# Designs tried in a protein design run: designed miniproteins, single chains, continued (4). Part 80

Each design is a single chain, and the fold is of that chain. pLDDT is the mean over its residues in the fold that is shown.

## One batch from the design tools (miniprotein)

Design m14764
Fold by ESMFold2-Fast:
Order: C-alpha cells, then sequence, then structure tokens
Structure m14764 (fold): chain A 93 residues (1-93)
C-alpha cells in the first residue's frame, strides 16, 4: 500500500540520520514511519519502534526509549532485541 511505501521511505531516512549521528532527526523520521506502519504492518511497526528507542538511547532519553521498547514488546512479546534493549535502557536510570 502507499502507507507502507511512505513508512519505508521515512524508516530509510531515519536510518540515514541515525548513521550520521543526527539522532533527533532519526527519532522524527522513525515517528513518521511508525504512524504509517501502525495499522498496516506489525513487523515493520515493531522494527521502527525498536529503532526509535535506540535513537532515544543515543540522545540520553532513557525514559522515552523504555516506552518505545515496551510498545514494541506489547505487539511482539518475543522480540529478543527489544527485550535486551529495554533491560539496557532500564539500567541507565
Amino acid sequence: SSSIQQGNQYYNQGRIAYGRGDYQSAVQYFDQSISYYQNNNSQNYVISLRARGRALVRMGDYQSAIQSYQQALSIDPNDTQAQQNLQQAQRQL
């Protein structure tokens, strides 16, 4: 769908921003990708939530990162990467 295509575009922009160390822009792009995936693709929705969380960790925003990982786990409780990332972020509080 067009929503999935737009989600993919924003996710890719988020990854590029993250790779350049622009974590604030990465979060904004991942927020956009999440909005497009929310009702269309649960796998990409979870992946985008994890990516958002990792960018927030890089910014030192551990509380918001924890919320992103918890949201990912509410959709996929068996996401081992989200589980590990959640535990690591919780240790920083």
Scores: mean pLDDT 90

Design m14765
Fold by ESMFold2-Fast:
Structure m14765 (fold): chain A 67 residues (1-67)
Amino acid sequence: APAPKTLTLRFERVSAAMEHTLRMTVTVRVGEGSAEVLGVETAADVSDEQAAAIKEAVLASLERQGK
């Protein structure tokens, strides 16, 4: 059966101005030629708009790689 594959991706970003690391964990479901973000976890305060932008960036990167 064509079962969706789940991937967990971990990202780290360093803020040069504040010398802190933003850690982010993204859980993604990958199907036939498609990817869907199931969840985003971050250790820093992130607005809904910032979370949406992160999801879109991750999906765009995965679609480029999974093509």
Scores: mean pLDDT 61

Design m14766
Fold by ESMFold2-Fast:
Formats: structure tokens, sequence, C-alpha cells
Structure m14766 (fold): chain A 70 residues (1-70)
């Protein structure tokens, strides 16, 4: 579980640095599906710490919500 959370944190941060809102959404969605709310929140936090824009943050939240509902 911890190793998977760190992988999602790294991917989300890379997507944020690349200016990729869809990537942040997808990574957050996958994190929510795989590791739940704890891991998906950690991934979004990593994206924010990496300089995610408001658009990327909104995309990440959308991904988390959809992943938890599915």
Amino acid sequence: KKEKIEEYRKKAAENAKAGDPEGVEQTSYEAAKDVGIEGSNAALKAAVEAGATPEQIRAGLKGINKGLED
C-alpha cells in the first residue's frame, strides 16, 4: 500500500510539472480506485506541492470523486 501511494504521488507531481490536467485527473482516479481516499489525497497533495494550477487541482478532485464512486 505505501509503495503504491508513493508511485501515485510521483506520477501526479510529474503530471503537474508537465502542465497536464488530464494526467492529474487520470492519476488521481487510478489512485482512488487502487489505494482509496488516503492515497488519492496524497497524490493530489504531491501535485499541489509540485506547482499544480487551479485547473489541474480541479481535474485531480474530479478524478478522486469519480474513482471513489466507481
Scores: mean pLDDT 82

Design m14767
Fold by ESMFold2-Fast:
Structure m14767 (fold): chain A 88 residues (1-88)
Amino acid sequence: NAMEERIDEEIDDALIEMMVGILKAENPDRPLTVEELKEIARRFAKARPDLLETDEGIERVAQRLSDAAGIDATEEIFEALKEAKEEV
């Protein structure tokens, strides 16, 4: 269902932008670190464990978090999301 897929994408993007935006607002004088993105990834995994049921889902979330933060950390975030999923 294309409409359901679209809605899931919009919700994911909004949540990711909100979480990254909060950390950027707390640290306006510097870029986010990979460790800070891993913490966002763990919080996202607790909020939306349903989106992390597949490796493809984890890859999409990792890429979006990396893009939102403006750094190339997709692989590190992917690993953090996989670890967080095991605890949720």
Scores: mean pLDDT 72

Design m14768
Fold by ESMFold2-Fast:
Structure m14768 (fold): chain A 60 residues (1-60)
Amino acid sequence: EELKKKREEIRKNQEAAAKKLTPEQFVKMGYDEELARKLAENKVTTPEQFAEIVKEIKEK
């Protein structure tokens, strides 16, 4: 199934990219320590996802 292949690839890709995105980096971008922690925990890899999660958490 195509979904199986995509899932594994996404996981590997996310792990590699997530290593570059740490809570410290998010704080550097101007986010609060608490928000930065949550962003890193969710392993946000793209700026689009990162902005979406920030908005979701802020509006919660």
Scores: mean pLDDT 64

Design m14769
Fold by ESMFold2-Fast:
Structure m14769 (fold): chain A 86 residues (1-86)
Amino acid sequence: DEELKKLALEAEILVGVKALEGAVLITVGRKIVEKAKTEEERREGERLIEEGRRLLEEAERLLKRIEEAYKNKDIEEIKKIIKELE
């Protein structure tokens, strides 16, 4: 059970990094869109926002998988999630 808790924490930290990357991309993308003087600049900002949303959605799915694996005491699933994030 202590191993399960440690692995779940490690997985949550790695998912947190992915969520932070997504948040940064959305923030940068929004600033590019706000300051855009050309359609090319606007498209680049929109692209970053989309990529950031994708990362946040993936992080949300991974957190739900970690929560379910923890409830089921599924150490192997948590290890798999960690490996996918590395």
Scores: mean pLDDT 88

Design m14770
Fold by ESMFold2-Fast:
Structure m14770 (fold): chain A 99 residues (1-99)
Amino acid sequence: MAKEFVERVIDHLRRISEELLASPDPRVQKAGEYLLELAEQLEKAVEKFGAEEVYEKFLEEAQIALGVEELSEEEALEVILRLLEEAARLLTEHLDSLK
């Protein structure tokens, strides 16, 4: 359901950030800090707007990313998690270029 879906996205963001923060590279740690901040901002958005509003935004973004009109909740979650993992990789690479 909407709340459980959003909580799963936040949980995965926190888990990815913990992996990055465990890195001995300070630039990789910085990428982890950005993902943790994003997770905290999403938690705040749920408090302010409600889980259903945040869930609808996640579905909308996932549908746009795939170019499809209809996604199941599990399909949307898989797309969002893959996009977040790719974003973490790109952030790490970007920070490595800023040495």
Scores: mean pLDDT 71

Design m14771
Fold by ESMFold2-Fast:
Structure m14771 (fold): chain A 62 residues (1-62)
Amino acid sequence: MILKLVNSKGVELGRGENITGKVKAGDVITMENADEAGYALGMTGEGIRNLLTMVGELIVEA
């Protein structure tokens, strides 16, 4: 299942397969869950944190 990471304006910034099943559409990605979200989507937690630093928030969409 492919999930998208979008900013508050709906712009897609990343995409990955939900490998762990732990991330779902409507989830908000924060600095606190960046490592879990990264692992689930096949991204690094550092990569997710870098995106959060640039855009402020990330939202998961299906």
Scores: mean pLDDT 76

Design m14772
Fold by ESMFold2-Fast:
Structure m14772 (fold): chain A 75 residues (1-75)
Amino acid sequence: MKTTTDPVELAKMVAEHLLRHAERLGNPEAIKVARETAKELIRLGEEMKDVDDRDLLLKISELVQKTSERVRSLL
């Protein structure tokens, strides 16, 4: 699928949203997991900037899902 948003910018936006959500939870371990996920999302965006947007979106979705599972385990 084609996207209208720059993959790097999309990865940054998702990372910021996850970090803000973790801060709202007030759990230090959840905040740490969100920070690590944010850093990895930005790295993926930079690595895949000239690759198919579909692959980048799939990797972002997978990372978000794994992070949600980790946060759920910590709560």
Scores: mean pLDDT 69

Design m14773
Fold by ESMFold2-Fast:
Structure m14773 (fold): chain A 70 residues (1-70)
Amino acid sequence: AMIPNPEEAQQAIDDARSLIKKAEKEKDPVKASIYLTAAGVWLVAAELLGAPQEEVQKLRDEIRKVGEKI
């Protein structure tokens, strides 16, 4: 199992949030999809690093909602 690291988990969450916001503002659907895919990868990293499941789930729900509008 990956060793929990709260600081790295928070950084992964922050990177995911940044990418979701970029995807929401991106007019090119291909670029928006790339940002959402990258955000999803960061959320997997955050979960493995011990990020709170509630926060990870909220951001996964945001990725899904943004993806539905592309």
Scores: mean pLDDT 83

Design m14774
Fold by ESMFold2-Fast:
Structure m14774 (fold): chain A 86 residues (1-86)
Amino acid sequence: GDNERRARKGVLYAGVGEGMALIELGVLLVAGEAPDSPAVRRAEERAREARRALDQARRYADAGDADGALEAGRRGLEAAGGELKL
């Protein structure tokens, strides 16, 4: 039912967040940023936060908690977009 679709959306949102964070990290490294620079370290931390949100969304979805999965998905997107919205 609807609860299952909402849970899947949460996982999808979190997955998009992780993908965005990994793309940002990749762009910085391709642009020649040093791996230990503050910019790269912040991008790595955002990627780790987005990954944690994805893992949390999957756990909520597996437990049948659609609201938890959606909130975790939102957090994953926010982790990826927190410094790219300007």
Scores: mean pLDDT 82

Design m14775
Fold by ESMFold2-Fast:
Structure m14775 (fold): chain A 65 residues (1-65)
Amino acid sequence: MTKEEIAQRLVEAIEKGDHGAVGLAVREMLEAGITPEELIELYPDNEDVRRLAKAIERGRAARAT
């Protein structure tokens, strides 16, 4: 599974309003090593993606510090 495929699944889950699918897609994204920055680059005009990427980055920062 490519980074683009994982990001696409996340966007599809958001569009469907399926909170469970969004959670699974986020997990897949993190396990594949997709950064929040890469996600924003793929969907720069999607505010839901930007908000989600920011939340993921906060989680990473808390773990790294």
Scores: mean pLDDT 73

Design m14776
Fold by ESMFold2-Fast:
Structure m14776 (fold): chain A 62 residues (1-62)
Amino acid sequence: IDDELLAASRALSEEFRGKDAAEARPGIEAATAALGRRLGIPVRAVVRVKDGVVEDVGLLRA
């Protein structure tokens, strides 16, 4: 599970880094919900933002 969360965190960070945080939010939330369903656990996203732009996305157990 931790390996899945780490891999998904890396993938979302690669996909959304440099994008506007407000525009990225729906995609990040959808991917977070999909991963939670796949793993059978609640998952939450923590997004690091600088100047309104996504720097990093981390996924954790909710």
Scores: mean pLDDT 82

Design m14777
Fold by ESMFold2-Fast:
Structure m14777 (fold): chain A 65 residues (1-65)
Amino acid sequence: MVSQEVGDDLLMVGLAIEAGATVLKREGKTYTVLLEDDSPEALEKAERMKEEAARRGLEVEVVLK
């Protein structure tokens, strides 16, 4: 069983991997992720990642590079 803090971090890492992104940092409840691919499919996955995070009260900032 995972504590709440570790559970949020693990969820975000999993969502980022699914979207082809990398978690760069966390500031409170806001996660900054790097998305290397800017294709329509990758952007769609990034939006899905934001929706899943929002369901947990987390915010995601997507950076392209």
Scores: mean pLDDT 75

Design m14778
Fold by ESMFold2-Fast:
Structure m14778 (fold): chain A 98 residues (1-98)
Amino acid sequence: EKLKELERKATILETAANLYEAAGDFYESLGRYDEAIRSYQTAIDLYEEAIKYEREALKVAKENGDEETASYFEERIKKLEERLAEVRQRLADAQAKA
């Protein structure tokens, strides 16, 4: 199913983004700001890619008239966008300390 494939791709990318975000936080805690910056930049790229797949899934759900599935993907996108904003702020903070 196309929707499940898109959701799986987004979930894999989000999981990878979470790991790089956590690595960034860990490097920042050690004062290793260059590694923190690199990790946060990778997390941002992965979150942006995850959002693209979530938005494609949302479009497919809306085209199918599946309002419940559309609402599900809208909430996933909202959470990813909020997390992306937080990681962008952490990147800016790490850059100021480097």
Scores: mean pLDDT 91

Design m14779
Fold by ESMFold2-Fast:
Structure m14779 (fold): chain A 82 residues (1-82)
Amino acid sequence: SDAAFWAELEAVLRAQQEVAAVYASGDREAFLAALRALLARAEAVIARWRPRAAELSPEAQEALARLEEDTAGLRALLAELE
């Protein structure tokens, strides 16, 4: 259901805000740990919903596609920082 997808996406967006706050602290180790946790959470949401994308509304499908693009960007960022 869309409600379950949106709840999982909201949790990812909250984790993104937490990563931004950790970055502002200047603690590199904490930032990298938070970024890895965010990436793992986003990838879990994608792995759950991509096979079921046809069950989602067009708006939720667009949000999933954007999450995939953002997650690929975060993966590339993490690789550059390590």
Scores: mean pLDDT 87

Design m14780
Fold by ESMFold2-Fast:
Structure m14780 (fold): chain A 81 residues (1-81)
Amino acid sequence: MSPAEKEIKEKLEEVGKLVEEAQKSDPETALKLLEEAIEILEETLKYAEEKNMPQSLIDNIKAAIEILKTLKERREHTVKA
């Protein structure tokens, strides 16, 4: 595994843990965790593009960002913080 692939894998694992914690948390905490997960994914996307990673990986990261943004929007309708 290349250093770039390892870095991306570690970031994706971190995002997965944040999403799992968000599902177990109250709505306000869940929003903060989802926002952090989205930020990590956006940074990971930029890194993957800079390292010329396969387009399939870039597309998968973009899809994950959109899914998490949708989850965040649903939580925001519940929490008016």
Scores: mean pLDDT 81

Design m14781
Fold by ESMFold2-Fast:
Structure m14781 (fold): chain A 93 residues (1-93)
Amino acid sequence: SQAIIQQAITILNRARRIARAQGDRGSVVVIDTNIRILNQLAQQTLSADAIQQIQQATQLVQQATRALQAGDMATARALLAQANQLLQQAAQQ
């Protein structure tokens, strides 16, 4: 569980650097919110459902990172918002 959270935070930190370099302040705000939720989850014992939600969110962040690299800020922000929803659900365990 700890390794999954650390991997997600690492991927989000990379996405944040790309979004910041592109001037996408909207994506940076959503990424920072996701990192905050993951830091809270890192202090909790995770259920199997929470682990699955974090894994799904991580996959969405990877897709968002590809969209950011392609300059598709609208798609990236939508994917990051979906990741945020999954992480919020994981935090409600």
Scores: mean pLDDT 87

Design m14782
Fold by ESMFold2-Fast:
Structure m14782 (fold): chain A 87 residues (1-87)
Amino acid sequence: SMEEVYKELSELAGKLFEAAKAGDLETMEKLAEEMIELIKKVDPELAEKFEKEFKEALSEKDPKTRTTKILVIVLETLSEFKKKLDE
């Protein structure tokens, strides 16, 4: 169901944010890849935007700024994904 897909994406997003706070780049990349595959099934353009913004955030040298950027990207992506599901 659409509710199950959004729930799964939200759970992955939460795990990604926790990995970002921990500075676990390997886990962040793995979780982002899982999110991209999920988003791509519903909104391929949103998936490409998320991948680009995530890679840009990973290049941020300051860990706190990187974590904040990841949080913003994740929240915006979840919001847009929900809008697409509600269409």
Scores: mean pLDDT 85

Design m14783
Fold by ESMFold2-Fast:
Structure m14783 (fold): chain A 108 residues (1-108)
Amino acid sequence: SKKDDALKTLDTTAESIKKSAKQAAELDPKYRDKIEELAKKTLENLQKSKDLIEKDTDKGIKEAIKALSENAGDWGRLSGASSIKGGAALGVGAISLAVGSVALKNLL
């Protein structure tokens, strides 16, 4: 079902976020705490998005899309930070969140 496909996409996004955060934190010790905090908040929002999909309301799905899009923006902004070395890994995180957002839009 479209719902099952969206849930699988969010699981893949969560795995990508964990990997991207680990890679970026290893490359940028100066930004490690910020990267880890961003990853934690992003993973919490991904879990909330799954819960909202299970409730299957247009309002809930739109709320989830907004949260993931805002998180993608945060990852994208951090990827462009001054002297960031792990920017490519953070960019992959942003792309993965955008893919998750698109999967949610397909439920509307």
Scores: mean pLDDT 85

Design m14784
Fold by ESMFold2-Fast:
Structure m14784 (fold): chain A 85 residues (1-85)
Amino acid sequence: SMEEVEREFERLARAMATRARRLAEEEGLSLDQIRAYLDTWRATVLEELRNVHRVSEEELARFEARLEAAVADTLADIEAALRAR
């Protein structure tokens, strides 16, 4: 159901943000390395939505926009945290 897809999306987005922050703060990865990680994550989630959950093209476009926003927000948060040091 779309409600299950929404819950899974929110779970994955939170897990991604937590892992990206850990990679930056504990592993010392650069913003470029974090971006590469997030790009891989985004591609994986889109593949799952398209092929496993079989969401409509309209819903897929909405999720793609939300994934792009989630990646941008996570990168902005990490960049702000690094600037505060």
Scores: mean pLDDT 81

Design m14785
Fold by ESMFold2-Fast:
Structure m14785 (fold): chain A 71 residues (1-71)
Amino acid sequence: SSEVERSQRADKALREGIYRALDDLGLPYTGNNFLLAYTAASPAVIAALDAGADEDTIREAAYRAAKEALS
């Protein structure tokens, strides 16, 4: 369904945003770092999805929120 497809695309964008933030900050891909980034990025991604944002915008929102939380 389009709802499942939208959720899959959002999850991909969220993960890509988080890993880019970790890479930019030189942080290891640990469970703790991912959990901290995910906790911050999730509400930003939900807000972007509710606003009808495209995949690139969702990815940037995730990246920005994750980077802020990890800094």
Scores: mean pLDDT 83

Design m14786
Fold by ESMFold2-Fast:
Structure m14786 (fold): chain A 89 residues (1-89)
Amino acid sequence: SELDAEKSKAISILDKDYKNQIKWLEENEDKLGKEKKNEFIKKLKELKDDAVKKLNAAKSVKELTLIMAQYLADVAEVWLEAEQLIRAS
C-alpha cells in the first residue's frame, strides 16, 4: 500500500540520518569528550527508536509526516547543543 511504502521510506531515511549523526559525533569526539559524545549518541538512538515505533504504528500518511517533522525538530535540537559545544572548544 501507499502507507506501507511511505513507512519503509521514512524508516530508511531515519536509519541513514542516524548513521550520519553518529559519524559526525564520533569525528568530533576530541572537542566533545567521550562522555558527552556517548550521551548525544544515546539521545539520538532513543529519538530514532521512538520515531521508528511511532512510524510503524501510524495509520495515515498525514500522521507519518507529522511524526517525521517532530523527529527532525528533536534531532535538530540535539545537533544544536553538540555544535555549540564543538564551537566552544
Scores: mean pLDDT 89

Design m14787
Fold by ESMFold2-Fast:
Structure m14787 (fold): chain A 78 residues (1-78)
Amino acid sequence: APLSPETLKRLEELAKENEEPMKEEIEKAKKEGKPEKEIQELIRKKILEFLDKVEEIMKELKEDNPELKEALERVRKG
């Protein structure tokens, strides 16, 4: 089954709250001349933090979606 409307709304809000700060930190790192590897590690760290927050929202709303859980794990593994 697709995600509930309430879960989708919470995930969209989370994405909006995290997208701008993440972009700002990445742009700042690039502007400071950080190595590509360090920028990639920063991006990876931010993605993992976002995934953790997504999982917390799913637990809070008691959302059981095996397909989404598998997708999150795939992203987590890289």
Scores: mean pLDDT 78

Design m14788
Fold by ESMFold2-Fast:
Structure m14788 (fold): chain A 84 residues (1-84)
Amino acid sequence: MKEEEERKRLIEFLEEFKKDMEKMMEEMGMEEEFKKEILERLEELIEKVRSGELSEQEALLGLAELVAEALREHAERIKKENAA
């Protein structure tokens, strides 16, 4: 398989995912600092994939960790909003 095609697919996926997360975080009224942290990590991940510094597997591992953290924080915020 070619690394080039894997990177292209991954970059497209990460760019779409970043847009989706940004919209979701905006609609949910998440804190600016948390949004910046998540988006900065995604942006850095995308750039490293684009430059060829990260393999698909390494990028996906980084994304999985980021998503797991984001989901926990998001769940806490949803819980607070639902309780209000």
Scores: mean pLDDT 74

Design m14789
Fold by ESMFold2-Fast:
Structure m14789 (fold): chain A 61 residues (1-61)
Amino acid sequence: MKPLIPSPEFPKSEGAKEAAFLLAYGVLGESVAEAARMAGFSPATASRTLRYLEEKNGIKV
């Protein structure tokens, strides 16, 4: 018998948080503030994170 997980699924690493934020913002079409709440970022932090993710996703020569 295997024990159940000790806690709910929370983003553990920054990569997981970024993935959750990008999913909410890019896939679900949520606003930055709503996506931040869903991913576990504060709105102020989310604006900085969004800028970085958008540059990373949109970088192109």
Scores: mean pLDDT 60

Design m14790
Fold by ESMFold2-Fast:
Structure m14790 (fold): chain A 67 residues (1-67)
Amino acid sequence: EAEELERVKKQLEKLIEKYKDNKDFVSDLRAILEKETLEEVKAALRELIQKYKDNKDFVKDLEFILK
């Protein structure tokens, strides 16, 4: 649903602001914002969780968005 995709992208924008001093996080989060479907966004979020699995705070924030 378009409303759900917009809600998720809004949460991603908030994470970009939270982690704005971390260029890698910001770059990867911005790449997800370019996705056009909720399914693509969720798949990319799961890949980011695996990529940053050792960063507990970031992983927890990403998992919260997937909820």
Scores: mean pLDDT 83

Design m14791
Fold by ESMFold2-Fast:
Order: sequence, then C-alpha cells, then structure tokens
Structure m14791 (fold): chain A 55 residues (1-55)
Amino acid sequence: GSAEKAREAAIAAAKAGDTAAARAGTYESSQLAGKSVLPPTGASPEEALAAAEAV
C-alpha cells in the first residue's frame, strides 16, 4: 500500500465521523511517508480531518 492510499482512507473516515479509523490511517500514512504526524487521542472529527490532510 501507498502513503496516499492510507491518507485518503483517513480523510474519508474523518468525514464519516470515525475518528479512531482516521487517527489510525493518519498514523500509517505518516509512517509510510517518513513523517512524524500523530493526531491527538480523543480528537474531534474536525481535528482528525486536519491531521489526515497534514500528511
């Protein structure tokens, strides 16, 4: 899988209100891209979306 695929899945999850899936996808995308982006635990859907878009 690619970092972009994980990022797209994270954005879709955040838009659907699934913050846990959005966080996991953002983390995986950041690891695959070599970036250190991790959304905060208990983030709102809006915060999760912002973090996913940041990777």
Scores: mean pLDDT 73

Design m14792
Fold by ESMFold2-Fast:
Formats: sequence, C-alpha cells, structure tokens
Structure m14792 (fold): chain A 64 residues (1-64)
Amino acid sequence: DFKEKAEELIKKAEETPKGSKERVNQLTKAANHYLHAGDTEKAKEAAQKALEEDPNHLGAQGML
C-alpha cells in the first residue's frame, strides 16, 4: 500500500535529524508514494518540507 509506505517514511523522517540528507530523501520518497496513492495534497506537503530543508533537492523540486 503506497499510503502506508508514505506514512512509514514520514514517521522515519520525524525520527531523523532535521536538515540531514537522509531526512530530505525520506520526505521526498514519501511524497512520491503519496502521488502513487493519489494523495496529491499530502505529496505536495512532503515535497515542500523536503525543499525547506534542502532547496536544491532535484527530486523534491520535480514534485512541485
């Protein structure tokens, strides 16, 4: 289930240090899974959080 995978990644990101590459990648991957689940609003929120921590993250930029 893409939604469950996205929610798991958001939870892992919350446990990962803010500003880390790992957290940004987890948020970006969660956004991708939300898109596959059809939840465009949650996908955009996750991608925006990733860009707040790394404005130059190519994957997150591509989801907005």
Scores: mean pLDDT 79

Design m14793
Fold by ESMFold2-Fast:
Structure m14793 (fold): chain A 75 residues (1-75)
Amino acid sequence: MEVDWSKLTSLPPHALVGLFALHIGAEFSGDARSFPLTIEAEGKRYVANDMAELIEILKELEKRKPKKIVVSPAA
């Protein structure tokens, strides 16, 4: 199924990640309402400072298809 990233950029960051998790069939938990945010999947940590970086992280996760995704505010 094709992912239209341009339609997803209008969502809040945590909502975009949650919708992405639903799309790939992953469990989703956490809350991050602004940038920067941290994404953890399959023991790997990613940090997104803006929407463009978030999209690149989600493209990487789509290749790996993790079973669980956790978001949190970046410290």
Scores: mean pLDDT 75

Design m14794
Fold by ESMFold2-Fast:
Structure m14794 (fold): chain A 77 residues (1-77)
Amino acid sequence: SLEAELEKNREAARALYDQLIAQGASDDDARQRALDYFLLGTSDALSAVDPRIAAAARLRVTDEAAARERLRELVAE
């Protein structure tokens, strides 16, 4: 299901964050890289299922900053 896929991707992103911190990355860098991993993986996998994610992924082609902000909002819900 969509929820199960989102949970799995959030757990993977959190694991990446923990790994990067353990390797000596800064909190800001680790958070940004984990978020990028989550957004790229999630939008490609789920864009066909959730039209809000599809719309955000489409923005990524023309306006990367706006797409990232919209995907962050969807993740925060």
Scores: mean pLDDT 66

Design m14795
Fold by ESMFold2-Fast:
Structure m14795 (fold): chain A 89 residues (1-89)
Amino acid sequence: DNEALDRIEEELRPLYERYQEAVAAGDYATAAELLREMKEKAVRLMREAGVPEEDIELMAETMDLEIEYLELKAEGKPEEAERYMREKI
């Protein structure tokens, strides 16, 4: 269980680093795409590792909120992005 989670973290690290760089550069469109790729890969790896479906769903929902926030910012709707996150958190 712990070993599987550590492996997932290692496999996602290069994508996460690129995601952080995109966010720092204000490239929210690229950041949203990278986070979507991380979500798809994480869900698959967690499911293969036998992580409970409820935990996978919670993680995926959390990532979906962040992806939507970034997509709204990429569309030039920062006020809508802030409102979206405020309503969800």
Scores: mean pLDDT 80

Design m14796
Fold by ESMFold2-Fast:
Order: sequence, then C-alpha cells, then structure tokens
Structure m14796 (fold): chain A 97 residues (1-97)
Amino acid sequence: MKERLKREAEEALRAAEENVKKAEELIEKAKKGEIDVKEAVKKANLLLVAAKILVAAARNLASQVPEAEEEIEKRVREIEERIKELEKELEELEAEA
C-alpha cells in the first residue's frame, strides 16, 4: 500500500520537473528571439500551472507515507522555488515585449 503511494508521489514530481524544464526551454527560446514572446509566455504559464498541480498532488500523497514525507517535501520545495524563479523571468520577459 505505502509503496504504491510513494511511487505515485515520485511520478507526480517527475512530471512536475518535466513541465518546469519545458517552461525553462520556452523562456530561453523567447529570450533568443527564436519564438514569439506572447506565445512563449502563455505556454510557459500553462506548464507552470500544471507543475503546481502535480506538486500539490505529490505532497498530498506523501502525507500518507510518513517515511517518505521528508524526502518528497524537500523535492517539492526545490520545484516550487524553480517555479517562482521562472514566474519572475516570465514577468520580466512580458514587460520587455
């Protein structure tokens, strides 16, 4: 039982990390002028919203597995900090456009 919940939490975190990475790639391409800034901002914001939902799901699953909660919470915090940093970059990118 607990092993399944831990696996599901880890899968959610992996999906969140993938969405954050895709958002980072869109921001970098927009900064280089390779894609439209408005479209990049829109797509990156959707990816970051999806990542936040996945992080919340992982935290909820981890709360049911005390042995894994500390490890999962650490990864959650790392992803949340990356999301905040990217949201700031998106605001700066939109202001320059």
Scores: mean pLDDT 84

Design m14797
Fold by ESMFold2-Fast:
Structure m14797 (fold): chain A 98 residues (1-98)
Amino acid sequence: SWAEKVRELTKSFNEKEKEAVKKMVELVKKGDVLGAAEVLTLTIVNDESLSEKEKAEKALIMTGYVASEVDSEAAKKLLEAVKEAAKDLIKDLLKELE
């Protein structure tokens, strides 16, 4: 399944990225999808040490992982919130999940 593929990809994450996805899952489960999008933005989108390609790949994998850990309605709301924070990076993932 795509969820299993995303989980495999998260095994390459560093501790900062692993902590960020755990925090995002917790925030989405409590209904704070905007807070989850902010965690992604601060961790990946605003990280000037990452290339545009690395930002895109990590943002998609992180968002996909969180979406796999929550119900479909919460996942859709997360993708819409993340799209505002990282529009070009999330666009293709949003199409695939909907």
Scores: mean pLDDT 75

Design m14798
Fold by ESMFold2-Fast:
Structure m14798 (fold): chain A 74 residues (1-74)
Amino acid sequence: LSKENQEAVKEVETTIKEKGPIAAFDKITGDPYLINAEIIPMLKSKEFTGYGGHVGAIKAKVVVAALFGWKIPA
């Protein structure tokens, strides 16, 4: 990742810890690439369908995973 992308990832992670997942989600869901290319496919994965948590928290985790370039485990 570029330094700019690493700073963005760190900022999102800090926002989740300080202001919660909804604030982090709002911050990064303004990017249509993340919404259409990363968030929607990940939300359909088996990994995320197993979570019983609040939808906002699930979406924040998906976007953070996308920014880190993580693949949802099989």
Scores: mean pLDDT 50

Design m14799
Fold by ESMFold2-Fast:
Structure m14799 (fold): chain A 75 residues (1-75)
Amino acid sequence: SMELEKLKLKRNLFKISLESTEYVIKRIEEKIKKETNPEVVAQQKKLLDQLKKAKQDLKKQIAEIDKKIAQLEAS
């Protein structure tokens, strides 16, 4: 169905966004470990917290889409 195809496309786009967000999180965590300037560390930690929240929101959206896909495929 068109609805199912749209949900699968949306799921794939959110998964790409999730992978990109996870990659950036890892890069920032590595940068924090080797950074000696405490103000830069504080700024990077604030950004990291925002990205971790965005990651959680993306995971929730993907889970909701997956549930909808499963319900449509079970019909």
Scores: mean pLDDT 89

